# Ledger of designs, part 79: designed miniproteins, single chains, continued (5)

Each design is a single chain, and the fold is of that chain. pLDDT is the mean over its residues in the fold that is shown.

## One batch from the design tools (miniprotein)

Design m18919
Fold by ESMFold2-Fast:
Structure m18919 (fold): chain A 57 residues (1-57)
Amino acid sequence: GEKIVPNGMLGSELVARYPEAEEFEVFYHGKLIARLTPEQFAGVYLTEDVEVIVILK
């Protein structure tokens, strides 16, 4: 999947950018903290300490 460092944005911005994404994996300081559907991820505020991996079908 594509790795993104969001640097302060809503997950909805990434959902719009990656409409083919099945899941978004959220990492905090290198640790996987969540695997979210696009619907769950859209409402998440992504700080600069967070990395995201986009999982395609």
Scores: mean pLDDT 83

Design m18920
Fold by ESMFold2-Fast:
Structure m18920 (fold): chain A 79 residues (1-79)
Amino acid sequence: SGRERAVAYLQQAFEYYKKGKEAKEKGDYDSAIKHYEQAIEYAEQAIEAARSDPELEEAARSMLEDIKKELEELKKEKE
């Protein structure tokens, strides 16, 4: 179902987000950026899969926005 696919994509987005945070903590900004970009891709897939579930779609959009904000902040820190 769309809901099951959306949940699976959100789980993948969260796993890559955690990998990105760990890479950032180690000072590996290039790996952190790549992991955040992968998390964004999975969050976008979750939004598409959740199209028939407005609450789940909103949760996926919120996660996407949060990860995008962290990625932009990380890119500024990479100076």
Scores: mean pLDDT 85

Design m18921
Fold by ESMFold2-Fast:
Structure m18921 (fold): chain A 107 residues (1-107)
Amino acid sequence: MAEELHRRAVAAYQAGDLEGALEVAREAAERIRELGEREGNERALRAAEIAEEGIRAIEEGDVEKAAERVEELARIAAELEDAGDHEAAALARAAAVALGAAVSLAK
């Protein structure tokens, strides 16, 4: 899942496809939320919230806020990895890549 989402995010960026990048970010956020709810992982749930806020920021034209959310996602992904939550970390990284692609395309 996470590797496929990462590949799709890169492909959307290379194609100049802002909506495609946002679709990948939304799917990654949904998968992180599902995992966090299933496992009772509050950090994963926080990652989903940050991703959702970043997507909303792009939709509202607030590229600077979306960029801040990309940085927050990268930090929480590292925290998840350090905690041994490798699947949640990989999904959070995929969300960060997809949202980062959207930020770059929206500039």
Scores: mean pLDDT 86

Design m18922
Fold by ESMFold2-Fast:
Structure m18922 (fold): chain A 65 residues (1-65)
Amino acid sequence: KVSSLVAADILQAALEFEGGKVERREEDGKEVIHITVRTPEQLALAESLKELAEKAGLKVEITVE
């Protein structure tokens, strides 16, 4: 179990380290994390982190470029 703030920080740091892009925005009073990935390996990491973050109460959207 991870707090929502810790989950968001881990998600951002891990994806930026792997060359992904992470953008945080507010939608209807809730924090939404938008992730942009370019490789299947980055997508797999993003999907794993999305599952963890959503379990912590965060909304995550993934875009493939």
Scores: mean pLDDT 70

Design m18923
Fold by ESMFold2-Fast:
Parts: sequence; C-alpha cells; structure tokens
Structure m18923 (fold): chain A 59 residues (1-59)
Amino acid sequence: GSGLSPERQAEFEAYRAAASEEQRAVLKEIADKLKEIGDKFDKGLKEGGLEKGLELAER
C-alpha cells in the first residue's frame, strides 16, 4: 500500500529513476557489445579452436 511519502523521499525516487534509466542505457550498450564479442569468439572457436576464436573476438 502506498503511504504518504515525504517530499525528500519523492525527490530521491525521481533522481534514482532518471539515473537508473541513463545507467541502464549505458550498461545495455556494454552488454550488447560483450555479447557480440562472445558470439564472434564462439564462432571462431567452433571453426578453428582457441586461436581462431580470439582472432574473431578482436574484430
């Protein structure tokens, strides 16, 4: 149940929401890049082993 929130608490929640959205956007970009690197590494690993995986992950 929603109680009465003090003005200060409401401000903190607003700041947290705004900061969280910006942080989430940045973290999602990092995660997407890491997934791409991982996918390239896995493809290389299947085609030529560890050396090929590392080569493709760097590109």
Scores: mean pLDDT 69

Design m18924
Fold by ESMFold2-Fast:
Structure m18924 (fold): chain A 65 residues (1-65)
Amino acid sequence: MFEKGDIVRALRDIPKYDENTLELKKGELAEVLEVIDDYFVKVRSLKTGESGIVRKDDLEIVEKA
């Protein structure tokens, strides 16, 4: 279960779809800022500091808040 403050890793390359989404490369780390719904989270890239929406299915939790 994803929660605010969790550290997540991209399971695959995630392209930017629009202005609200975030590009992540496979293996990059991000922090969960907000759980939007059952499918999406808003995260901040630990590499770039950029924030955006990503599918939960494209992420794994590596560290709990």
Scores: mean pLDDT 88

Design m18925
Fold by ESMFold2-Fast:
Structure m18925 (fold): chain A 84 residues (1-84)
Amino acid sequence: MVEVTPSERARKAAELLAEGKEEEAVKQFPDEETGRFVIEVVKLYKENPEETKKKLEDFYKATTDEEEKERIQMALEVLELLEK
């Protein structure tokens, strides 16, 4: 598992998602694609946490693109906050 320290952005997004404000949560990320990706990951995580984490770790390991790694890391940060 990748160790991540939740950013202020991840914390704000997690708070907005807890309030059901998905569109405002998307705006906390650097672009809409990243925001939508994180929201989708959170929905998958609520359905199956272990499988979702494994898939994210596999994607993180497979990618050599720094921006893609950043997106996966942001999703992992939000999931860490949702674990309480």
Scores: mean pLDDT 75

Design m18927
Fold by ESMFold2-Fast:
Structure m18927 (fold): chain A 56 residues (1-56)
Amino acid sequence: KIKEILLEYIENPSEELKKELEEIVKNLKPVAEEEPEKALEIQKQVAEVAEELEKK
C-alpha cells in the first residue's frame, strides 16, 4: 500500500525508500490518465499521510 511506504519513508528517510517512492509515482502517472477513479483512491491515501505529518 502506498500509504505504508510513505509512512516508512517519513519515519526512516533513506535513499532506498526514496527510490522506491519515485518509482511508484512514475507508475501512477499513466494510471491517473486511464483510470481517474484509481487515481482518486491513491490521492486519498497521500492526503491521509499528509494529515499524519501535520499531527507530529
Scores: mean pLDDT 65

Design m18928
Fold by ESMFold2-Fast:
Structure m18928 (fold): chain A 101 residues (1-101)
Amino acid sequence: MTPEQRALRERANLLLTRAASGVQELVGHEGAARALRVTLALAREDPFPTEEQVAEALRAEGFPEELARRAARLLAPAVNEAIALYREAGYSLADIVPPPP
């Protein structure tokens, strides 16, 4: 891995970490992990899910309307930018989005 690829990966990881921390303040640690997993799963079907698509998926997973909307505002842009950075660094979506446990 080149220094440039490493820098892109580190930026992507930082974006996801910051978004997850913000969501954790809204829905707790387990809720944040579930919300991030749902958002990354959407990116497997559509590489750039919209905020509205993320909010709808979170509501389907049982999140309250307002919390789903607020979490989607944090997760959608962070996941989209992180995926773009990972792709620029040469990673596939399979490397980014592990299967759910």
Scores: mean pLDDT 77

Design m18930
Fold by ESMFold2-Fast:
Structure m18930 (fold): chain A 65 residues (1-65)
Amino acid sequence: SEERAKAAKEAAAAIVKGALENGGDKEEIKKRVLEDLREQVLESGGTEEEAEAAVEGALKAIEEY
């Protein structure tokens, strides 16, 4: 669902922004996003579209911080 993909993107961005604001290392967070986030979304029953949107939202939040 496009609506679910948008929600996943916004949720991932918010979580990443919170982690960065709490003193998380930008490079470490980026590594986790690239290595783990897609698989975590898929393993939790999310679709490929939702996983892709979550990764996109997280990476954008990292770039804008």
Scores: mean pLDDT 80

Design m18931
Fold by ESMFold2-Fast:
Structure m18931 (fold): chain A 58 residues (1-58)
Amino acid sequence: MIVKAIKDYKAKRKDELSLKKGEILEVLEIVDEYHLLVKSLETGKEGLVPKKYVEEIN
């Protein structure tokens, strides 16, 4: 599943990924109701992001 960051996010924990608005990411795992494990298609970095900061694109 491919998602797009809908707003900037600054990582608050070492296991989180910072996002810039418009960044395209691949979802690797749905961790819980509020968090996704994603991989940035721009940087190749992986980390947790809040679900509310991304939208699914098809």
Scores: mean pLDDT 84

Design m18932
Fold by ESMFold2-Fast:
Structure m18932 (fold): chain A 80 residues (1-80)
Amino acid sequence: PLDKEEEREAAELQIERAKELIEKAKEALKKGDREKAIKYAILAQFAALVAASNGALAGDEELVEEARELLKEANKILEE
């Protein structure tokens, strides 16, 4: 297990990754590429789940909530 600071850094990196993947999914939807949008949204879900786990291990409720919101956003893209 990482220490709490390392877990926080890991959560922050995964949050950044999830945000990038969500933006890529949204751009794919704008271009009509639904298959690519689904792939990016699934990757964003995975990154958000990992971020939530790392944030929880860091004891950082704000990071956990941010990851949870990103997971909801990725799920919304998949419902398109």
Scores: mean pLDDT 85

Design m18933
Fold by ESMFold2-Fast:
Structure m18933 (fold): chain A 109 residues (1-109)
Amino acid sequence: TAALRAALARLQAAIQRGLTAVQAAADAGDAAAFEAAVATLRAALTAAIDELVAAAPADRQAAVRAAGEALTDALVAYLRALAAGDEEAAARAAAAMEAAGRALSAALA
């Protein structure tokens, strides 16, 4: 639907804006700014997922929410692992993001 496409575009925009802010904070070496940027990203993703859930068919809403929340958690874990230089944690979080992305695609199909 048009509403679903608009919600997906807003989710993509929220991810891009959040990644830019987190990267800027990481480049500055400011731990407080990094945590603030991560919190802002999480809040923006939650709002975008709420829009996706509202645009989804009623029988798919629970699956969309679960997949969206899993994607948000995995993305935050990935960004923290990268900031810490933890390659194993980053690889695990990347795998979780891929799984959550597949679950979201399946829920929206």
Scores: mean pLDDT 86

Design m18934
Fold by ESMFold2-Fast:
Structure m18934 (fold): chain A 76 residues (1-76)
Amino acid sequence: MEEAKKLLEEARKKLKEGQYDEAISLFNKAIQLAPDSELAYEAYVLIATAYYKLGQLEKAREWMKKAVELYKKLKS
């Protein structure tokens, strides 16, 4: 969990700096370490944001759909 949190924070920094591809890579690593978690939900939302910033609207929608599905699973 600690490693997943570190990856999430590095990914957020890359996202803020406009390094979208690197941010997406780091978010995916965080998701692998903490699947089906609130951390993974946050990573899915931020991956969708990165794709939106890249102008890849279809991928942004796909990742946001994954985030919503995970949120429903966590809330159930």
Scores: mean pLDDT 86

Design m18935
Fold by ESMFold2-Fast:
Structure m18935 (fold): chain A 67 residues (1-67)
Amino acid sequence: VAAALDEVFALAGQAAEAVRAGDLETARRLLSEAIRKARSLGPVGAGLAAELEAQLARVEAQIRERR
């Protein structure tokens, strides 16, 4: 469980760096991977998955605005 949580946090951190760099497509991909891993952890990952889903929605909104 700890190793899987570390992977989720690593993916989320990479996604945040991608957002800062303006690489929104990479951020969307990394957040999607993090969400899938968090959901696989069951109840312990449920709150983290919800937070990551909110971050993904923000990234997707930025992609739509950034024509």
Scores: mean pLDDT 80

Design m18936
Fold by ESMFold2-Fast:
Structure m18936 (fold): chain A 71 residues (1-71)
Amino acid sequence: SSSKRQEILRLIGRILRLIGEILDLEREKEKIEKDESLSEKEKEEKLKEIEEKIEKLKKEIEELKKELESL
């Protein structure tokens, strides 16, 4: 059915956008790790914040995957 197909495509689209956000955060994480202007404490604090954002996005992806599998 076209309705089920549209719902699947919408869920896949949301998952792909969240994966894109994680990839952007991973790139930001690499830049922070290589930033010689930041103290070790500043790096630790910034990396922790990014890791928390990545973890939240990963949980959102897992919930969307469960929704997709239930269709």
Scores: mean pLDDT 88

Design m18937
Fold by ESMFold2-Fast:
Structure m18937 (fold): chain A 55 residues (1-55)
Amino acid sequence: SSMAERIKLLLETYNIPPEEADLETIIKLIEEETGAKLNEEALKLVKKGYELFKK
């Protein structure tokens, strides 16, 4: 829920339509915002949030 909402806000911030928002794009945006590569735990959390966001 919280990660899905963060993904939604991220896409709105960069004006990316939800239908064009694939997992790779979301990961890239988060890495650009944080200035760091996502570790395995963070990737798992983002993937889970992405699945909830797409429902």
Scores: mean pLDDT 78

Design m18938
Fold by ESMFold2-Fast:
Structure m18938 (fold): chain A 97 residues (1-97)
Amino acid sequence: SEDRLLDFILEEAERHGPTLALLKAIDYLVENEPEELIKKALEHGFPEDLPEKALRYNGAVLKLKEILKKRVGVPDDTPLTEMIEALLAERRRREAA
């Protein structure tokens, strides 16, 4: 579930910061859906001769960008860590209200 993954990312970011949260989310996706990530990277135009590790990693980054962009109103070129920070700030603001 996208909602479960998002909750995991935000909880991890609260404890350890957005960079470690991002890396753990990538690891989770690579472990649970590696074939789908490879497919996403190839469909996005990554080279077919790229190592499978790199295809899985880039596929995970693309998937996370898609999930985060749906939930945060920031420019398309915003780094994933900044998207996580923006969502965490919005969550804290809503909890403080």
Scores: mean pLDDT 83

Design m18939
Fold by ESMFold2-Fast:
Structure m18939 (fold): chain A 64 residues (1-64)
Amino acid sequence: MDEEKEKLIEETRKKIEELGVPAVAKKAEQDLRELAEEGASLEELKKVAESWIELAKMFAQSRA
């Protein structure tokens, strides 16, 4: 996997874990890794990562 893509996936996972939703972080990591393996661009992965972060924020806010 491209190093920049790997870094984005790791940073996204950490950010979601910091929001207190580790289950969502694990799902986001799996989804982003699968997309990267299927040839998704860094830009596409960033958009998907942002969608996962927004979803995690909603879950954290609703259950905090």
Scores: mean pLDDT 80

Design m18940
Fold by ESMFold2-Fast:
Structure m18940 (fold): chain A 64 residues (1-64)
Amino acid sequence: MDEILAEAQRLSEEARTLSDPAAREEVFELLEKAVEAAMRGDEETARRLLEQARRKIEEAKRKE
């Protein structure tokens, strides 16, 4: 759990640097769902959502 929360915080920091507010909002939504899944003990779902958030950040950075 702590590792998932640390990763979510790190991705949140990166998301704040995105210029596109729509991409930023999508990433925050994915991170919120990931934290919620982790708190329920569903670490597999949490990890998949974190991976989706990271992928979204990478895609948004490529557009800049």
Scores: mean pLDDT 80

Design m18941
Fold by ESMFold2-Fast:
Structure m18941 (fold): chain A 69 residues (1-69)
Amino acid sequence: GMEAAVELANLAGKLLKEGKSKEEIAEEVRRKGEELGDPETGERMAKAILESKDDEEIERNLVRIVLES
């Protein structure tokens, strides 16, 4: 749901600022999604992160997923 999507987007944004790779961010988001009881939102965000071309596209995709959740 939206609550899980917001927490996952905040986690992804934090890891992105820390210079983590897309693969590391996707793995952490996937794991956190499972912990929050929303593995589907976690997987959706992880996929969007991996398919993004750059950090700006990651940030745009995270916002879009939150708004769609």
Scores: mean pLDDT 85

Design m18942
Fold by ESMFold2-Fast:
Structure m18942 (fold): chain A 72 residues (1-72)
Amino acid sequence: AAEEAREAVEDLKKAVEEGDHIKAVAYFMYILALLVEHPDDPEVWRYAAEAAEILGMTKTAELFRKRAEEVA
């Protein structure tokens, strides 16, 4: 789960760099699916926060970081 989320964040960064916003959103949706399957893994929440921050969703990123702290 954490490894999959990390790879998805890396792929999301590449998609944003290439201007492929549809692909970037698809990777973010994949990370959200990992959160649903592994809600007790703080690393998945941290990677979801990083992905949200990259996409400019600052409030969502803050919420995900807070959840990571609560689960850890």
Scores: mean pLDDT 84

Design m18943
Fold by ESMFold2-Fast:
Structure m18943 (fold): chain A 66 residues (1-66)
Amino acid sequence: GPVPEFSEEEEAARREVLATVKRILDETPDGDDAAISAKLREAAEQYRKEGKDTVAEMLERAADAF
């Protein structure tokens, strides 16, 4: 297949990132890009404290896109 085993962690992280982004958007009514970016960075710090560095890095990249 085109996707190797070590990408399973990346796929799981991607799903968590998408769920987190959606949650932040849903809970930030009338939030601008700066507010969304700040919440994404806060979530990334929480994931780093939990040892989920891949999720944290993806969230930081998402925040940089806003």
Scores: mean pLDDT 76

Design m18944
Fold by ESMFold2-Fast:
Structure m18944 (fold): chain A 58 residues (1-58)
Amino acid sequence: SARVEAAKVIAEAKTAEEAIKGVSEVAPEELVRIVEDNIERFGLEKVKEGAKLGLENE
């Protein structure tokens, strides 16, 4: 699913820019916006933690 592919990209990203660009290649624009908003609000490291936790439960 696009969510799983996006989570993998986020988990492996080294920068916010890399995460956003990578997600834009595998997921619809709406999901890219959500990721961008979450990085702005919580920071990349917290978003990466969430992505990794999500992958562990799938």
Scores: mean pLDDT 80

Design m18945
Fold by ESMFold2-Fast:
Structure m18945 (fold): chain A 76 residues (1-76)
Amino acid sequence: SLEEKAREIVNKKVEELERYLQEHELTDDEFDRLAVKAAQEIVDELEKLGVSDDTIAQALREFARRVAELRRRKRA
C-alpha cells in the first residue's frame, strides 16, 4: 500500500541519519540541518508517488518523533 511505502521511506531516512551519526561527530546544528533536508526529501518522494496530503503529514510526524529520539540519544 502507499501507506506502507511511506513508512518504508521514513524508516530508510531515519536509518540513514542514525548511520551518519555513528560515522560522523555532528554538532546539534549540523544534525538539525540534515534532519530538515531528509524531511524535504521525504515530502518530495511521497508527492512524486501521489500519496495523500494526510499520508504525507502522518509520515512527517512519525519522522519528527524518531528524529527527536535520535537527537536525545546523540546527547546521551
Scores: mean pLDDT 84

Design m18946
Fold by ESMFold2-Fast:
Structure m18946 (fold): chain A 69 residues (1-69)
Amino acid sequence: SLDELQAKMQKALNSNPEEARKILEELKEKYLPTRDPEVLDEVMEKLFEAIELVRKGMDGEEAIAEVRA
């Protein structure tokens, strides 16, 4: 599910941002043909923001909390 991928992304962001990118690509491949494109786009936008924050030196959990605020 989308929530499971998001949780996996959060764990990956803490240890390896490149692994988080792979999870994002998996999300794109599996959920792009989904009936809820607006929800998918919103979640992916937040995940991209979280990845950028981690790249700038923020912890993955902190980055996820920041984009959810």
Scores: mean pLDDT 61

Design m18947
Fold by ESMFold2-Fast:
Structure m18947 (fold): chain A 63 residues (1-63)
Amino acid sequence: MILDPDEEALRTARGLIEKAYKEKDPVKASNLLVAAMITASAGSPEVAEEVRKLVKEADEKRK
């Protein structure tokens, strides 16, 4: 089965954001959010923008 690279990148990035949300260590959480952004850069610009929004929302909810 050929998976859409954009959907795969978005799915992986969402998983990293969810892990960051549950992470107690703020440094580790920030590293997970950065990893999500890097993962999104492998997809289209639209996927990168969607992940940026999710990262911002996750970071805001942790504050």
Scores: mean pLDDT 74

Design m18948
Fold by ESMFold2-Fast:
Structure m18948 (fold): chain A 114 residues (1-114)
Amino acid sequence: SMADIEKLRELARLLREAIDLLVEAIRAVEAGDLEKARELLERVRELLEEAKELARELGLEDEVERIEEAIKLVEEALKEEDPEKLLELLRKVLRLAGEMLNDVLRRLDELEAA
C-alpha cells in the first residue's frame, strides 16, 4: 500500500541519517573528541528508537530485533571509555545499520515494482 511505502521510505531515511551520524562519531573518536562522539551517539539512539517503532508498525519483526540489538550496542558505546573498544562497537552498529538499510531498500523496490 502507499502507506507502507511511505513508512518504508521514512525507515530508510532514519537508518541513512543514523549511518551518517555513526560515520561522524567514528571520526570524532579517531580525533580524540569523545564528547562529540557521545552527543552523536545519543542522536543515533533516538533515530534507532524511531526506526524500531516504524518497523513494528510495518510488522517487520526481524528488523525490530536487529534494531534492538543496534540500540544495545549504542548504549554500550555510550558507557565505553576505551577508544579502541568504542570503535569496535561503533563499527558493529554501522554494519548492522547498513544491512538493515539494504533490506529496507530491497523491500521498497519490490513494493514499487508491484
Scores: mean pLDDT 89

Design m18949
Fold by ESMFold2-Fast:
Structure m18949 (fold): chain A 88 residues (1-88)
Amino acid sequence: SPADQARLNDNSGAVRAEIADELLDAMTSEWTPEAEALRARVVAELAAAPYTMQQVLDLVARARLELARHRYPDVDLKDLVDGSSSLR
């Protein structure tokens, strides 16, 4: 949407943190303590540092992979990494 595109073009720490939090929240409704700590750390880092939007998306992708390992330790994550929109 135009609003989503405007958010992606906004490089403010608050918007970067909001996008990261939203994308990480969409992965799971139940968090382990380790996954919650990782999420909080990623959101705080993105709010504090002057990252580009591409760097934000890269960091979120890496955090999502790490959160998936905590959520689904018995699943081969190769199948999840290659799935663009079908990770559910």
Scores: mean pLDDT 61

Design m18950
Fold by ESMFold2-Fast:
Structure m18950 (fold): chain A 90 residues (1-90)
Amino acid sequence: MSEAEIEAAAEAAYAATYAKLAPTLSPEEAELAARAEGELAREAARLRGEVEALADTLPEEELIARAEAEMEAARARVEAARAAEAAALA
């Protein structure tokens, strides 16, 4: 997966989340949620590329386990970044 494909996936998730939330949230709240979803989509796309590169090397069960562990770590990282931003505003 190319860097351009990873960025496109992140932009698509951002745009979809913003469009969904903008009518019901403030622009600032919609922006924060869209940015978080964009970051998660970027990490998911990057991980998908890594898993595809390993597909001929590892059994499917191990690839799934690795993908799940990496996604959990990525989610925790995004959540920690959001918490740090919230703390900085307090």
Scores: mean pLDDT 75

Design m18951
Fold by ESMFold2-Fast:
Structure m18951 (fold): chain A 93 residues (1-93)
Amino acid sequence: MSEKEQKLLEAEIHLALARMALSLGLYDLALRQAEEALKLAEEVGDKKTQAEALTVLGEAYEKQGKLEEARKYYEKALELDPNNEEAREGLEK
C-alpha cells in the first residue's frame, strides 16, 4: 500500500468515527475526527474526501445551532465536490 493510499484509508476511518460521534451527540469528538480526516485528505490532494470531511464539520456545527459556521463548511465542500449530496442538503435548510 502506498503512503497516499494509507493516508486516505486513515481519513476514511476518521470520517467513520466522526459520523458515529455525530449520531451519539458527541460533537467535540466529531469535530476532532473530521478535522483529522480533512488534514489527511488535504495532504494527499483528494478533493472528494476533503468535501466529505467538510460536510461532517458542517453537520456538527449545524447540530450545535451554529448555522452560519455550518453554511461556510457546506459551501467549501461543494467547491471541492459539486456532487456532494449531503453538502447540498445542508445548504437547502
Scores: mean pLDDT 87

Design m18952
Fold by ESMFold2-Fast:
Structure m18952 (fold): chain A 80 residues (1-80)
Amino acid sequence: KKEELKKAAEYTARAIQHISAGDLEKAREYLEKAIEYAKKAGLEKATRYGEEALEHVKAGDSVAGQKYAFEALKEIQKAL
C-alpha cells in the first residue's frame, strides 16, 4: 500500500544521507528498515538493490553501497 511505499522511500533516502556523511552504522539501520518496507510493498527489484546496498555498507564499501541504495530508491519512486 501507499504507506509502505512512502516508508521505503523515506528510509532509503535516510540511508543515502548517512552513507554520504560516513555514518555506515546508521546507514545499515536505515537500509534494514527500507528493505522491510520494500518487501511489504511487494517491490522485488527495490528489495534486491536494498539488500546489495546493505551488504556493501556492511563491508565498508560506501561507494557501491550508495550506488545500490540509489537504484533501490529509483525502483521505489517508479511505484509511487
Scores: mean pLDDT 87

Design m18953
Fold by ESMFold2-Fast:
Structure m18953 (fold): chain A 58 residues (1-58)
Amino acid sequence: SMDLVKLAEEIRRLSEEERKKLLEKNDPKIIRADVILYTSEKLIEIGKEIDEELEKKK
């Protein structure tokens, strides 16, 4: 779904920014930021696959 993709793209962008901050501080919370980033990327993939599957039913 396009709305899910847009939301996930925004989450990914914010997570990348937070990851940079944590990396600069050598903060162990970077693991959490990596998980959130990975999850947002997977949500983008799933959302696009749903949209493509709907397209195939034309």
Scores: mean pLDDT 75

Design m18954
Fold by ESMFold2-Fast:
Parts: sequence; structure tokens; C-alpha cells
Structure m18954 (fold): chain A 57 residues (1-57)
Amino acid sequence: SDANIERLMEKFGISRERAESILRLAKEYGISVEELLKLSGDEAEKKLLTAWLAKNF
């Protein structure tokens, strides 16, 4: 949703296109936006990487 995109943009200082990509990845890996928004940028990156490794390993 637009609200989630705007929240991600504000929290992480990223573009709309990056926020949309993050939302798509989060949905694919079963990670909620609320979980990502509780994390720092580094923590969010690690969480997404861990999910990617679990799915692709």
C-alpha cells in the first residue's frame, strides 16, 4: 500500500522504487512491513538476506 511505501521511504531514506522492491521481497519471504520498520537499515538488510538464504539454500 502507499502508506507502507511512504513509511519505508521515511524510515530508511530510500526512493519509492526501492521501497516498492522491499515490499515485494518482504511479501515473497513472509516478512511483515511492521517487522522491518522495527529494525535499523542494517538489521532489515540482514533479515532479508537471512530469508533469502533460507529460501535458496
Scores: mean pLDDT 78

Design m18955
Fold by ESMFold2-Fast:
Structure m18955 (fold): chain A 82 residues (1-82)
Amino acid sequence: DEAKALAATLSPLEQAILRTIAEKSPTEGLTASELAEILGVSQSTVSRHLRRLEAKGLVVRVKGKKTRYRLSAKGVDVLFAL
C-alpha cells in the first residue's frame, strides 16, 4: 500500500503538519507562518518539511498574496493511513 509506505517515511512533525492543514484549513490551506505558530516550531523548520512533503506529492502550493499549502489527494490518503 503506497499510502501506508509513505506514512511510514513521515517524521512526527510532518504528520502534525498534515493533520493541522486537514483540521484547520482543508480547502484554502495554511501558510508556513500559521503552521509554525500552531505547532510551536520555527517557520524555517516548517518550510523545510513542507518542501519535503511537496516533493513526496503530499501537499500542493496555493499561490496568492501569501503562499498556502493544502493536502493533495495523495496527502489525504496518507493522512488516513497514519
Scores: mean pLDDT 86

